# Designed miniproteins, single chains, continued (2), part 11

Each design is a single chain, and the fold is of that chain. pLDDT is the mean over its residues in the fold that is shown.

## One batch from the design tools (miniprotein)

Design m4353
Fold by ESMFold2-Fast:
Structure m4353 (fold): chain A 78 residues (1-78)
Amino acid sequence: TAGIVGDVQLLVGRVLEEMGDFASAGDAYLGAGINYLKAGDYEKMAEAFEHAARAYRLAGDTEKSQEAEKLAQIAKEK
């Protein structure tokens, strides 16, 4: 299910962060948020997009970080 795929992508993001690959970690967390959205799990969606925003910020990608922050806010409105 989409929720399980999201959980796997969160784990992948965490492993990529441990490796210092923040750009790929951000992409994995972004994918997790999208899959939690498909699952209707807005709380985990917000968490995943917050992780994505932080990872992109650490990677120096301010545009992707800002977009992920907006997506996290949308999730919190649900």
Scores: mean pLDDT 86

Design m4354
Fold by ESMFold2-Fast:
Structure m4354 (fold): chain A 98 residues (1-98)
Amino acid sequence: MVVIPNTKNRLTEEQREEAREIVTRYLKEQGIEDVTDELVEEIVDYIDENYPSAPVDLEELVREVVDKILELAKKISKEPKVTEKDLREALEYLKSGR
C-alpha cells in the first residue's frame, strides 16, 4: 500500500461525504436532479481547496459556494432551467479565476 499524507485535504472523509450530500440535496432543491457523482466531487474538491477548515457551519459554506456556482450558471445558461453542463462550465470558470 502507498502511504498517503494525513493533510492531503483540509476536510475529513466524513466532512467530504456530508458536503457531497449537501451539494446534491441543495441542487435538487433548485430543481437540478440529474447531476453526476463526478460533478458533485469536483464541487467538493473546489470547496476543500479554496476554503480553509474553519469553525464554520459546513452546510452554510457548501450552500454559499453552490449559490456562487448557480448564479454564474444562470448567467451562462441559454435554457430556462440550469443544466449539469452549465454547472460544469461555471465551476471551471471559478477554478480558472482563482
Scores: mean pLDDT 72

Design m4355
Fold by ESMFold2-Fast:
Structure m4355 (fold): chain A 83 residues (1-83)
Amino acid sequence: NQALINLYTALAAAAKAAKLDELAATFLILIAILLEDLSSYASAIAALQDAIALLQKASATADSIAALEAKIATLQAQLAALQ
């Protein structure tokens, strides 16, 4: 749903402006889930990479970051399978 992606994109930008980096990362993860549903794997990977950068800035746990890195690896494999 493009309208929901647009909403979460605006919310992520607002959260970043407010220095709520973990909240901004959460919205980016939600965007990535919606993009995966649309088979937009490259865009989903980009959103997850941006989320990891925000979580690193917010000093999030290594386990949280590792889970997102594992998801990126899965999406990269799916993208490679298309070629």
Scores: mean pLDDT 79

Design m4356
Fold by ESMFold2-Fast:
Structure m4356 (fold): chain A 77 residues (1-77)
Amino acid sequence: AMAAARAALEAIADRLRELGKNGQEVTGEFINEVAETLRDVAGLSDEEAARVAGKIGESTPEQAAEIVREVGDRLAA
């Protein structure tokens, strides 16, 4: 379960890095996918998933990738 959660978060971080590399913005659809993954795969509460997704929505793709990586690190600790 923890390994699967980290793999899912790493995939999200990789997609965010690719958006940044291509000069693209984080879309609302992608933010919704992140919130669902944080809740359903990573096991975060609805409130915590919403807070993380909100920060991602206000961030550059590069900053958002760092936020997702930090969540993954906290789950592994």
Scores: mean pLDDT 78

Design m4357
Fold by ESMFold2-Fast:
Structure m4357 (fold): chain A 66 residues (1-66)
Amino acid sequence: SLKELAIQLAKQYTEELAKRVEELTGIKAEASLEEIDENTLKGTVKAGDLVIEIEYDINDLIEALK
């Protein structure tokens, strides 16, 4: 479904951000993704004391797939 593709896209975006943070800082970065509600996903990138949170609108991600 489009929702499953949107979730995978958000996961890929969050993992790619973690990779970039790790390359720039030299600190191991961990990515996680959780569903907050029917329309919202939260991606988290953690590298040492650095925490970056990104909220994704599932409908915006679906539009990006069109």
Scores: mean pLDDT 84

Design m4358
Fold by ESMFold2-Fast:
Structure m4358 (fold): chain A 68 residues (1-68)
Amino acid sequence: MERVVLRATQENLREVLEQVRELAARSRDPEARAFLGAVAEALEDMLREHERDPSARFDTEIELELEP
């Protein structure tokens, strides 16, 4: 069991999205890939909201439980 915490803000959202996609690509576990895909979609929604309102601030932590 490995716990990974990703912090997403309007400043690093794109980098966090890339990191999540990289983790999904490296994972052999279909459930982990599906979960990481859902996280990526949520981050994309946050990015769209920030693009619509650049003054909107968000800061969220995503905690992942991955099995080796």
Scores: mean pLDDT 70

Design m4359
Fold by ESMFold2-Fast:
Order: sequence, then structure tokens, then C-alpha cells
Structure m4359 (fold): chain A 73 residues (1-73)
Amino acid sequence: SNGEAIAAKAAEKGQLSAADVSELTGASLREARGVLRLAAQLGYAELVDEETARTIGEEGAKGIGAVAAMVGM
């Protein structure tokens, strides 16, 4: 699933950009930024800028993937 691909990329890099989410899902950059912001609000990631989030803790990468799946990505 796209959520699993996102989780794998986030785990590999320790961070994820809106461009990474867009490339993995086909979503727009605006929708991808929404996923990162929601993941940050839920405590899975910390926004380092408007385009990039770094994972928080052991569940961060899986959490970003779960958020993407939740919003239909």
C-alpha cells in the first residue's frame, strides 16, 4: 500500500518531504503537505519547514504511513 511505502521511506531517511509523499502516492504537493502537518499534529513527526517533517520516536515512520492511509493515500 502507499502507506507502507511512505512508512518505509520515512524509516530509511528519518524524515520525509512533501515531494517524497507526492512521488510515492501521486497526490498533489498541497495534499502531501497536509499529510505531514496532520502527522505532526498527532505526534508522529516534527515539521522542520513547510515541506519537510522528521520522524519522532520508534512509531514515527509507521505513524506517517498510517496518516496517509487514513486520508485515502
Scores: mean pLDDT 84

Design m4360
Fold by ESMFold2-Fast:
Structure m4360 (fold): chain A 112 residues (1-112)
Amino acid sequence: SMAARAAAVERLAAKGEELFASLDEEERERIFEKIREELGLTEEQLEALRAFLVRGENRPEAPLSRDEIYIRILLIAYEEGKVADEFTDEEVAFARETLADYRAARRTGAVG
């Protein structure tokens, strides 16, 4: 159901938020660089992302929703081996599908 899917997305985002809060500055910087590389972020968009994650500031230049940001952080940390014991193959597959859906929705909005 849509409600069950929304709840699953919120749970993954919450896990990503908790994970990000546990990271040191070097680990956070590696995640910022990975997001920049994967999405081709401008310097302004990267600073908006830092402002949101470090200071809780919402800026118009922010390229992604809160849920997409935290799910992406969780997936990057998993691929770096940080959370392999806490992140199941099913959750990884769902996270990848969710990020693909967000990307498709942005593309559809841009052309429709």
Scores: mean pLDDT 76

Design m4361
Fold by ESMFold2-Fast:
Structure m4361 (fold): chain A 90 residues (1-90)
Amino acid sequence: SMAEELRQRGQELLARAARLRELALRISLQPDAYPQEERQKWYQELLEEVRRLAEEEGRPELTDLPVAEQVRALVDHLTRRGEALLAEAA
């Protein structure tokens, strides 16, 4: 049903926002717990995820901002959009 499709899309966007926030938090708060090469891989994963999400959400201008601001803007955007889709599905 349309309601099920909206709910799935909303949940997917919220999950993407949560993953982006978790990845950024891991890089920021646990640098000494992991080798530099592993932290660098996580940072590259963050940059790639941010770039992909900014493009998919039609917000390519976000990639011109500092990484922390890109993460915040995308998390806020995905969360609001996800919540809006879930509300529409209700």
Scores: mean pLDDT 79

Design m4362
Fold by ESMFold2-Fast:
Structure m4362 (fold): chain A 111 residues (1-111)
Amino acid sequence: SAEQHFEEGLKALKEGNYKEAVEHFRKAIEEDPSLEKYFAYAVALVLEGKTDEALDFLNKYLGIDLPLPEAFDAMIDKLISEGKTDFLRKLAEILKEAGHEELAEYIESKL
């Protein structure tokens, strides 16, 4: 299920298995797309070192041409407006456990 792929992706992200996280999030999106899945997918791509792919994905979804920090800000703002703050807090905790404290702090600073 999309929910199973999403949870498997979050687990892989927490364990530092970014390629596996990307694949699980891709499958979750294919079955049932959501803002949370799109953002998790973009984060996993950045952590895998596929920054250009993450940016292309976000710009295509948002219908804009922004640099990555601004594209991330736009997605976080959209998630907050949709009431997805619990997801953003959970993602920040996962990122801290994966050793990405600076990225986690960045997300938390928007909450």
Scores: mean pLDDT 87

Design m4363
Fold by ESMFold2-Fast:
Structure m4363 (fold): chain A 87 residues (1-87)
Amino acid sequence: SVKEQIEKAEKYVKEGKFEEALPYITAMFLVPDPEVKANVYLLLAKAALISKNPSVETARFYLDLALKYGVPEEKLKEIREKIDELE
């Protein structure tokens, strides 16, 4: 299910295993649901910050997409703070 794919992707992201998370993340882009896309973009922003080579530009790109698809600003605060810390 979509929920199980999100849970697996989030688990791999938390473990710092972005490459293992990527197939679950990309599969969710095929779901015609803006809320699923918003969650995927939020997860991609988090992944960009925990990778071996953190990318603040990539994280900001996905944060902007997550916001566009309806993620509340409060959920973005933690990632925004991490971006500021890495700059």
Scores: mean pLDDT 75

Design m4364
Fold by ESMFold2-Fast:
Structure m4364 (fold): chain A 85 residues (1-85)
Amino acid sequence: MDIDEFLEKLLEALKKRFPGKKVEIRDVSEENNKFSVEVRTDDGVYNITFDKETNKVTITKSGSGETVTLDSFDPEKVAEAIAKL
């Protein structure tokens, strides 16, 4: 899955998990084997780093500092992790 397809599916998964709430994907940046995205919701701001070399996703909730690491680029699993933070 390319990154644009991943982001489209992630946004759809997030909208399903946050019905009636605002959900935005912002500040997409790519550096070497890492891809970073900011997700904004009514519940907070989440910084997501995708490491293409290790195939790991790190999600950090801004303010609280809570962090979750996933071992796959599955948009449904990423959206689920964000919803639990």
Scores: mean pLDDT 78

Design m4365
Fold by ESMFold2-Fast:
Structure m4365 (fold): chain A 71 residues (1-71)
Amino acid sequence: AAAVRAELERLLAELREAAEAGDWERTQKLASEIARKAKEAYAQGLLSEEEVEEIDRRVKEALGVAARRQR
């Protein structure tokens, strides 16, 4: 559980960095990876619904930043 949370936090930090850099392709790849890992962890009972919703919210925020910086 703790290891999964630490890994997801690291990936979320990389996602934010890619989004701020306007790297849309990297941001999309990281967003997909984070969503997959969070969903797998939830299915295994390692994350709560609230934790998954918080991760999804942060991913959507980063995608919004990257989309605005894409053009």
Scores: mean pLDDT 82

Design m4366
Fold by ESMFold2-Fast:
Parts: C-alpha cells; sequence; structure tokens
Structure m4366 (fold): chain A 68 residues (1-68)
C-alpha cells in the first residue's frame, strides 16, 4: 500500500545518502535502488506506486551525489 511504499522511499533515500557519503558510485546506488524496488513489487507492493518511489529516490541520489 502507499504507506509501505512511502516507508520504502524514506529508507532508500537514507541508504542512498549513506552509501554516497561512504564512496559508493552513483551507478551502484541506482542498481541497488532498482533491485530493492523490484523485490518490493515481487513481494506485492503496487507497481505504479513503486515506480513513482523509484523515480523519486533516483532523483534524490543524483542530487546527493552532485553535492558530494
Amino acid sequence: DRARVDELTSNLKSAASEAIKNGSSLSDVIAAIQHTTDRGVARGLDPDLVEEARSEVVSFAESEYKKS
């Protein structure tokens, strides 16, 4: 549901920020986001809500990487 997707979004943003600060490449961070969101869909999360969350988290990661 939306609440679980919102929680996933917040957790992925936190994890992406930490990974970038620890020296992970943007491509590795994006791959991890895609893998985690694909797993969420496989486990029953709404694909449309997950795609919105994926786009939001990827944009966030790109912005954080640019600041680093």
Scores: mean pLDDT 84

Design m4367
Fold by ESMFold2-Fast:
Structure m4367 (fold): chain A 74 residues (1-74)
Amino acid sequence: SEKEEKIEYLLKHHPLKDLTREQIEKLLSDPLLKDMSAEELLEVPVGFLKMYLNGEISSEEFLELFNEWKERRA
């Protein structure tokens, strides 16, 4: 399935090497984050992803931080 291919791609290529399948499945099950491409998820700063996975920020806050970070890079 496309979801399984996306999970395998992220496990193989993500810079956060301790990222688990269960963490990726959690991310892809979130209604706000499920539509993010594999490429976008690879671009996300590791710090933001860790904050979300640790429950320090909401999915909404995570998406806002990623969008602000993208704007600052441009």
Scores: mean pLDDT 79

Design m4368
Fold by ESMFold2-Fast:
Structure m4368 (fold): chain A 55 residues (1-55)
Amino acid sequence: MSEEEKERIANELVAALSEIADPAQRAAWLASLRAYYARHHPEMVPVVERAEALV
């Protein structure tokens, strides 16, 4: 996956996270997404971590 694609996906995740006002819900959503990617697309875990760091 290209660096540009990773950046685009990370930005989309940040935008989605900003729509979740409740920090507990945001954390639960991120945990679920990480678990999903760890199981199906391990290469995407760093992208989720990058988005998490940007929020």
Scores: mean pLDDT 76

Design m4369
Fold by ESMFold2-Fast:
Structure m4369 (fold): chain A 56 residues (1-56)
Amino acid sequence: GKPVEGVDPEIAKGGYELAKLLAESGATREQAVQAVMKFGGMTREQAEAIAKEAGA
């Protein structure tokens, strides 16, 4: 997938890894999005893009 614009690449990578772990643990997409937003201080749109790439 495309890199998420406006997010630091290292923060985006950490958010992706977090979202992927949450999805693999049976968390909902909404839970993954909220966790990524809190982790990276990013917008909902940026967090949703990362969660989608992670398969959440």
Scores: mean pLDDT 77

Design m4370
Fold by ESMFold2-Fast:
Structure m4370 (fold): chain A 87 residues (1-87)
Amino acid sequence: SVAAIALIRKFGVALGIPIHKMPLSDSVFESILDELKRRNPALYDLLMALAAELAGKDLTPQEVLDRLRAADPELVDLLTELLRSRV
């Protein structure tokens, strides 16, 4: 999902990952989504629901992080692990 990839990119910026170090290929983010779904389908479903809800909203990276953490701190922890493993 384009919306989910955009959300993960902003999340990475909030974690302090410089924009120039973020993966340029959407396939890397698709691999993160596939691994998230494999390891925890409930957190994948939650992320997809949040991506749909927040689509088209001009949220800051910090607002994205805060919204994800408020939904489930385990989602933040797992996304952090998966994203850092690919940066």
Scores: mean pLDDT 83

Design m4371
Fold by ESMFold2-Fast:
Structure m4371 (fold): chain A 76 residues (1-76)
Amino acid sequence: MTIPIVLSSDEEVLEEAIIKTAIAIAEKKPVKIYVEESAEPSVVRAVLSALKKAGIKIEEFYSESEEHKEIYEEIV
């Protein structure tokens, strides 16, 4: 079952994203990632790096930000 992760500057949304990232890593489940323009580039990089290091499959990555897309291409 694929886990949806939303990355945002909103604190509640970010907390949920961190929890879901941890669950995906612990259970070895694939993820779908949706990145809001407000998401901090460093947070996007940290989440993608953690998922890649854990060998988690990213089935979908969506962002309107070219900076976020560039981070994805660099890491994944």
Scores: mean pLDDT 86

Design m4372
Fold by ESMFold2-Fast:
Structure m4372 (fold): chain A 88 residues (1-88)
Amino acid sequence: SMSEKYREEIEERAKKMTDEELEELKEEYEELYEELSKVVSEEQREALERMKEELEELEESEDELLLRKGVLTGLEQLKKLKEHLKKQ
């Protein structure tokens, strides 16, 4: 299934991710979050805030693999939102 393949890809990327790559992706996430927060609808803003809260919870958990997966998944969601907004 697509869900299984997506999870496998994210897990493989997360396992190979260096601490330097994690910091770079976190910076990219923060930049994109700030950019999108200025142009999104109220409903989309609530979704962005929820995503940020989920990522902060993962940081507090000290589960490094879950944090890496969370950053990868969150960044892909932000990129998809940016592309959606450009097409409208």
Scores: mean pLDDT 80

Design m4373
Fold by ESMFold2-Fast:
Formats: structure tokens, sequence, C-alpha cells
Structure m4373 (fold): chain A 73 residues (1-73)
């Protein structure tokens, strides 16, 4: 469910959230899907769970791999 705008604004300042959101939007994901993925990454969700969310959203495996590498780096 959507968090408050104040919390979302602080998360946007985080580089991981910003990167994940922008990549998801550029990949053609909906705003809702992009926010879910970016929030999961910002909250430190396991890389495997993030990968499942991305694949379920229709993101190609190559893009998932890039996002997972960004989280680990």
Amino acid sequence: KTVSDDQLQKEVDDSLFRMAYEVSKLSGLSDEQAKKIATAIANGAPVSDIGKLLLDAGVPQSTVDKIEQGILS
C-alpha cells in the first residue's frame, strides 16, 4: 500500500530507490510497479524477492540482473 508523501520523498533521495524507479519506468513498467520495486530495494528486501517482483512485472532477466548487481555493488 502507498506510504506517505513525506516518506516517499525521503526515499527518492536515496540512490538505490531513485535508480530502481528510473530503470523500471524506462523499462515500460507502470508507476505502481516501479514504486513497489523501488520501495522493496530501499527497504533492503532480499535480492531474490526483488528479482521475483521484477520478473512477475514482465521485466527481462537481463534487466533484473543489472538491478541485482546495482543492489550488491
Scores: mean pLDDT 68

Design m4374
Fold by ESMFold2-Fast:
Structure m4374 (fold): chain A 103 residues (1-103)
Amino acid sequence: MDIELIREAAEALRDYPDADEYIREGAESDLSVEEALALLKSEDPATRARALGVLATSPETPEELLKTLFEEAVKYGLKTLRELVIEREIEEGVKLLEEAVLK
């Protein structure tokens, strides 16, 4: 799992003024989790911010990576990243409740 890449990217974005904008741009992209993980290795902070946005919103992102994204977003004040992970977790929680009711 690429937990260390997420932590490194989030720390690098701590004082990046456009982080929230690029994270949102990534969230609206059609990139795969594998492509996003590759982009986390970029030296460009905008590219890393987009990668974090993809990972926060992708249905294919492992729960362990989502937890790391949330923890790092809170730690470094990445508001948009935090909000995207919360929305993702709410959607998954609602889905689990619907599955329980329909059975």
Scores: mean pLDDT 79

Design m4375
Fold by ESMFold2-Fast:
Structure m4375 (fold): chain A 77 residues (1-77)
Amino acid sequence: SELEELKKKFLELVKEAEAILSQLDHSDPRVRALSDRLIQLTKEFVEALENNDVEKAKELLEEIEEIVEELRELLEE
């Protein structure tokens, strides 16, 4: 189902983000800002799934993907 596909993608993104964050300097305010935003988006994504709001879950996944891309860029500095 579409919800199962969204959930699978979400779990893969969170796992990648956690792996990247474990390698970054958390005294960097950029890292802290991205980490805080990721936590907030993760909470909102779970709430969207609980409310069966597929469209909002898709929008939140796109924002989470953008945060993960920014984390990848910081890791390559």
Scores: mean pLDDT 87

Design m4376
Fold by ESMFold2-Fast:
Structure m4376 (fold): chain A 98 residues (1-98)
Amino acid sequence: SIAAALEKAVEAALKGNKEEAKKYAKEVHKLIEAQLPVLLARGDALIAATTDPAERARLEAAKAEAPGVAELYKKMAEELASEKGKEKAEELLELAKL
């Protein structure tokens, strides 16, 4: 999963293992590129099957946000693979405590 690949990128970055962090960052990108079109298509099918106008509007809003969320995950993976990867991983762990 994207989450599992991102977690492994964080773990590698925390250990200062740049090569492993880059490997898992690339995996995050590949998984997003493969899964985002599938998720959007499933979203379209769910919207088409939805009879409640309020629920349909909520699903359409979530679908509209999905590419932006995917881009945010890609940027996090890139930062974890960068020279500041360890600092970024430490920041993400502190946020996870909230």
Scores: mean pLDDT 81

Design m4377
Fold by ESMFold2-Fast:
Order: structure tokens, then C-alpha cells, then sequence
Structure m4377 (fold): chain A 64 residues (1-64)
């Protein structure tokens, strides 16, 4: 199980890199945590964005 605090730290790390793609990713991670529909990442469709967000969440859990 992922805590809100753990995902929030991931989002902040993405923001520290300062790119638009990283900001969209951080927003997507927080939306998934809150049970909200994440916005699509720039240059990706909704399905590809969901996969990328799920991968980022999976890394925090140590999942492959």
C-alpha cells in the first residue's frame, strides 16, 4: 500500500526537475492517489499516461 505522504514526495521530486512533463506526471500521481481522473501527459494519450503514472507509483513500491 502506498501512503499519501510517499506519493506526495514522489510528486515533489518530479517538480524539482522543473520540466512541464515532470509537473504533469506529479499531478497525475496525486490524482490517482485521490481517486481522481489524471490529466493526460503532454504528447501522450490517456492510456499511455495512465501506464506511465502506474509505473512511477510501482517504482515507489519496488514493483517491476
Amino acid sequence: SLSKEELEKLAEEARKEGTESNLLMSEGILAVLNGEEPPPLRGKDAESSAVDIARAVGIALGKR
Scores: mean pLDDT 60

Design m4378
Fold by ESMFold2-Fast:
Structure m4378 (fold): chain A 61 residues (1-61)
Amino acid sequence: MATREELLEVARRAVQAYLAGKIDEARRLFDEFYRLAKEAGLTPAEVMEIVRQAVAEVEAE
């Protein structure tokens, strides 16, 4: 079972890859993130919260 911290790390990696122009890598990481979130039983609202947090953390670097 994926933890919130593991999900946040995958989302951060996906956002970072996207900003670095690694679009294919970013897509794979987002696909993995959504798969893990579904397996963990997260709601769409919880998924969006983690994505927003990941974007905020990457943009603050």
Scores: mean pLDDT 81

Design m4379
Fold by ESMFold2-Fast:
Structure m4379 (fold): chain A 70 residues (1-70)
Amino acid sequence: VEERLKKLTEYLEKVLKDAVEGKITPEQAAERVPSLSVEEVQRLIDEAKAGADIKKLAEETAQRIINERL
């Protein structure tokens, strides 16, 4: 469980960072993370741009995804 959380967090951090930097669209980010809707990805991007820690957002999102699937 802990290893899955770590891997998912690292993957989400990379995807969210790319989206915040404008390297990918919210739609492309949602395609990379099927557990997230485009609306959820846009919300995370907006929070990161507002000064939220991208790593913390990725960790919280990864934990939510794992909890919803378990």
Scores: mean pLDDT 79

Design m4380
Fold by ESMFold2-Fast:
Structure m4380 (fold): chain A 90 residues (1-90)
Amino acid sequence: ATEEEKFNAQKDKAVELAGKYKSYSGKPVPQSGYVPRISDADINAFNELLKSEGIDVPAALRFEVAQNATLTPLTADEKATYEKAKASFE
């Protein structure tokens, strides 16, 4: 596969996991004038979750991927990994 294909595959997996994470976290709907975001601790926990799945997303892209994620439910394994990572950053 080309580097572009590899990058897009990693980005797609990151977006899917970010969507699952976002659904699990129960983040509120943003109000007018509020830019929706995930806290630094949540971003770090999310990045550790992705790293545990073998997905390495460039630092500059991590926030954007998490922010633009689609909503999907987390599996039990993903929840366990997320909770462990979040505890280490909070």
Scores: mean pLDDT 60

Design m4381
Fold by ESMFold2-Fast:
Structure m4381 (fold): chain A 99 residues (1-99)
Amino acid sequence: MSVEELKEKIEKALEKFAEAIKNNDAEEAKKAVEEIKKALDELSKVASKEELLEVLLEVETFVGVAYIMIATLEIKDEEIIKEVEELHKYVLEKIESLK
């Protein structure tokens, strides 16, 4: 799979995750996070360190937006909050591994 195809998969999975948060859908949120993680793992096999870091920083920016959505929409579902925290932790660990 090409770097461009994986970037598109990540973008689509991030959009699905945002939609799941808006809809208070914990099951779809979990699926979206797993799709993001899988695409990032595949990207790490084919992308340069610089390309991978750029995408990881983009996902990190999305995590910030997700926390804002949770606060503004008053999302109370602990499973959705845990999925945002899990994605945040995963991305930070990946960024640290590239140093």
Scores: mean pLDDT 85

Design m4382
Fold by ESMFold2-Fast:
Structure m4382 (fold): chain A 99 residues (1-99)
Amino acid sequence: SREEILAELEKYLPKKAARRLVDIVDQTEELLDKGYATEEQLRAGLRALYIIKKVTDSPELKARIDELIARYREKLGLTPEEVAELQKEADAEIEKLKS
């Protein structure tokens, strides 16, 4: 649930940052399910998913996030190079959120 994800992320990130990441994912997932998400929205959601996956130590949450990442990657049609770039952006954002 949203509450379970927030509780997990708040172990590693400030509460405001955790809420913002979950909000981005929730909003983008709704748009993805409707088939109306823009490329920009999907990229923002995918980056948020990579941040969540990288900061959590929960295997259950990582598995759920991997399913969502697969859906986003399918819709975006990303190359391996584009995926690597998004992961670098996620790493940079994590460093900013922890500092």
Scores: mean pLDDT 82

Design m4383
Fold by ESMFold2-Fast:
Structure m4383 (fold): chain A 105 residues (1-105)
Amino acid sequence: STEAEREALLEEVERRVADLWDRAVAGDAEAQRRLAELERLAAEVKELISKAPEEVQKEYEEELKKIRENSSIGLEQKFRELALLYLFATEIDPALAERFEALLA
């Protein structure tokens, strides 16, 4: 089953985004730079999803709805949304996924 693998990957990416966020908030200039670039990549992935087939757009909207319904904590929603965008990037544009991974390393 791919669902358990997908969930494990989402949790791993969420942890890495949270770690990057914590370092950026603590004043790490490199972490701040990477976080800003990650936000730009997130916007680029959202643009690609908006141009993807209707079924991909619907899947993304359904997953976003689940994130927003299952947590009232904005920061948790933000990290999960970034992890979700990484997953969609792996399917839509592997080069963007690679850039995303590099920022979390």
Scores: mean pLDDT 84

Design m4384
Fold by ESMFold2-Fast:
Structure m4384 (fold): chain A 104 residues (1-104)
Amino acid sequence: SEALELVERLEETVKRLISAALAGASSDTLDSLLSEIESLVAELKKLFPDDSEIQALLDELLETAKELADGAKSGTASIEELIGLGLRLLGLLLDLRARIEKLL
């Protein structure tokens, strides 16, 4: 399934973003990972244009990923705050996968 392949790539890229943010990676690295997440989210939204739950989950996932990247780049976010955002992203990915699997 194209949708499940995109979800798997999104899961891998989000996990890389979380690891990079916690490791204090460069702004270039964080921006590159965020751009890949934006691309994957846009592709998934096109596959499910009429599913309001998937659209909402993808919007929240992208906003949370941006908040994580910005917090890491600014250096003002605590490690606890970065961990909290990472856990939220993992929860959103679980909900997204479960919803998509029910539609297949």
Scores: mean pLDDT 91

Design m4385
Fold by ESMFold2-Fast:
Order: sequence, then C-alpha cells, then structure tokens
Structure m4385 (fold): chain A 66 residues (1-66)
Amino acid sequence: SELDEILREIAGTLRSIGDIIDQGLAAGRERAAALEKERGLSKEERSEIIREGIVEALESTEVKVP
C-alpha cells in the first residue's frame, strides 16, 4: 500500500540521520582525543568538540526525501 511505502521512506530517513549522527560522533571523539593528547582538554571543551562534530556532519549531509 501507499502507506507502507511512506512508512518505509520515513524509516529510511531516520536511519540515515542516525548514521550521520554516529559518523559525526566518531569524528568528534577522534578530534577531541587528538587535541587532548596534544594540549589537554577540559570536559567542557571535549563535549563542545564532540557536539560540533555531530552538527558539522548533519549540516554537510543533505538529507533528501524522495
């Protein structure tokens, strides 16, 4: 049915957003770990870098609904 197709598309979009968040989280953590080893980081700075990684991944990836 058309409803099943719409629900499949929504589920696909949600999975894509989740994957983007996971990628951003991984990149942010890697960046934070590198800086922590190089110069040290506060817990607040580390959290901000990780948050920025997620935001950057979401902003750089165009999520299109077909």
Scores: mean pLDDT 78

Design m4386
Fold by ESMFold2-Fast:
Structure m4386 (fold): chain A 113 residues (1-113)
Amino acid sequence: MEKVKEAKELDKEGVKLLAEGKVEEAIELFEKALALYEEALGKESKEVAEAKANLALALARNGKVEEAIRYAEEAIEIGKEDKEIQKKAKQALALAYRLLGKYEEAKKLEDEI
């Protein structure tokens, strides 16, 4: 199977599961998609940045704050030229900051989206 095609289908299903509130299942699919993208395209591709942003949002919704921050920051750095990746990663980071009680930092990020 083409790894990029498999990763895209996993991302698509993960986004659907996340919207349905199936957060842990979404995390599993996003982790698999990220691994496939990294193997096929290398660590600094746009697809890896987008996968990291998706994973960060799911991790934040699952309360895995430290992991969410790490992946969101990596997605922001790799995907700095892509507005959609920036928005998604900043949404994940803002959610993680709210969970830490850093409401001022969260609001600043949300105002940038």
Scores: mean pLDDT 87

Design m4387
Fold by ESMFold2-Fast:
Structure m4387 (fold): chain A 73 residues (1-73)
Amino acid sequence: EEEFKKKIEEGQKYTDELAEKHPELRPAAALASYYLKQKEKNRDFARQDALMADPELGELGIKIADEIEKKLE
């Protein structure tokens, strides 16, 4: 539980820094942050919902989230 909270905080910090350095990526960074805050069991649903709402933005946001998770390992 505490480990999950720490990963969420680090992920949020990374998405915030990315949005500050690259303002054009701000919407995708926000999506990535939202996706990373989902518990693993809810991520498939969040992924589907994002892709259905805006396929281009959803795909980019999920890609950013996946890269952040790799860096947090």
Scores: mean pLDDT 74

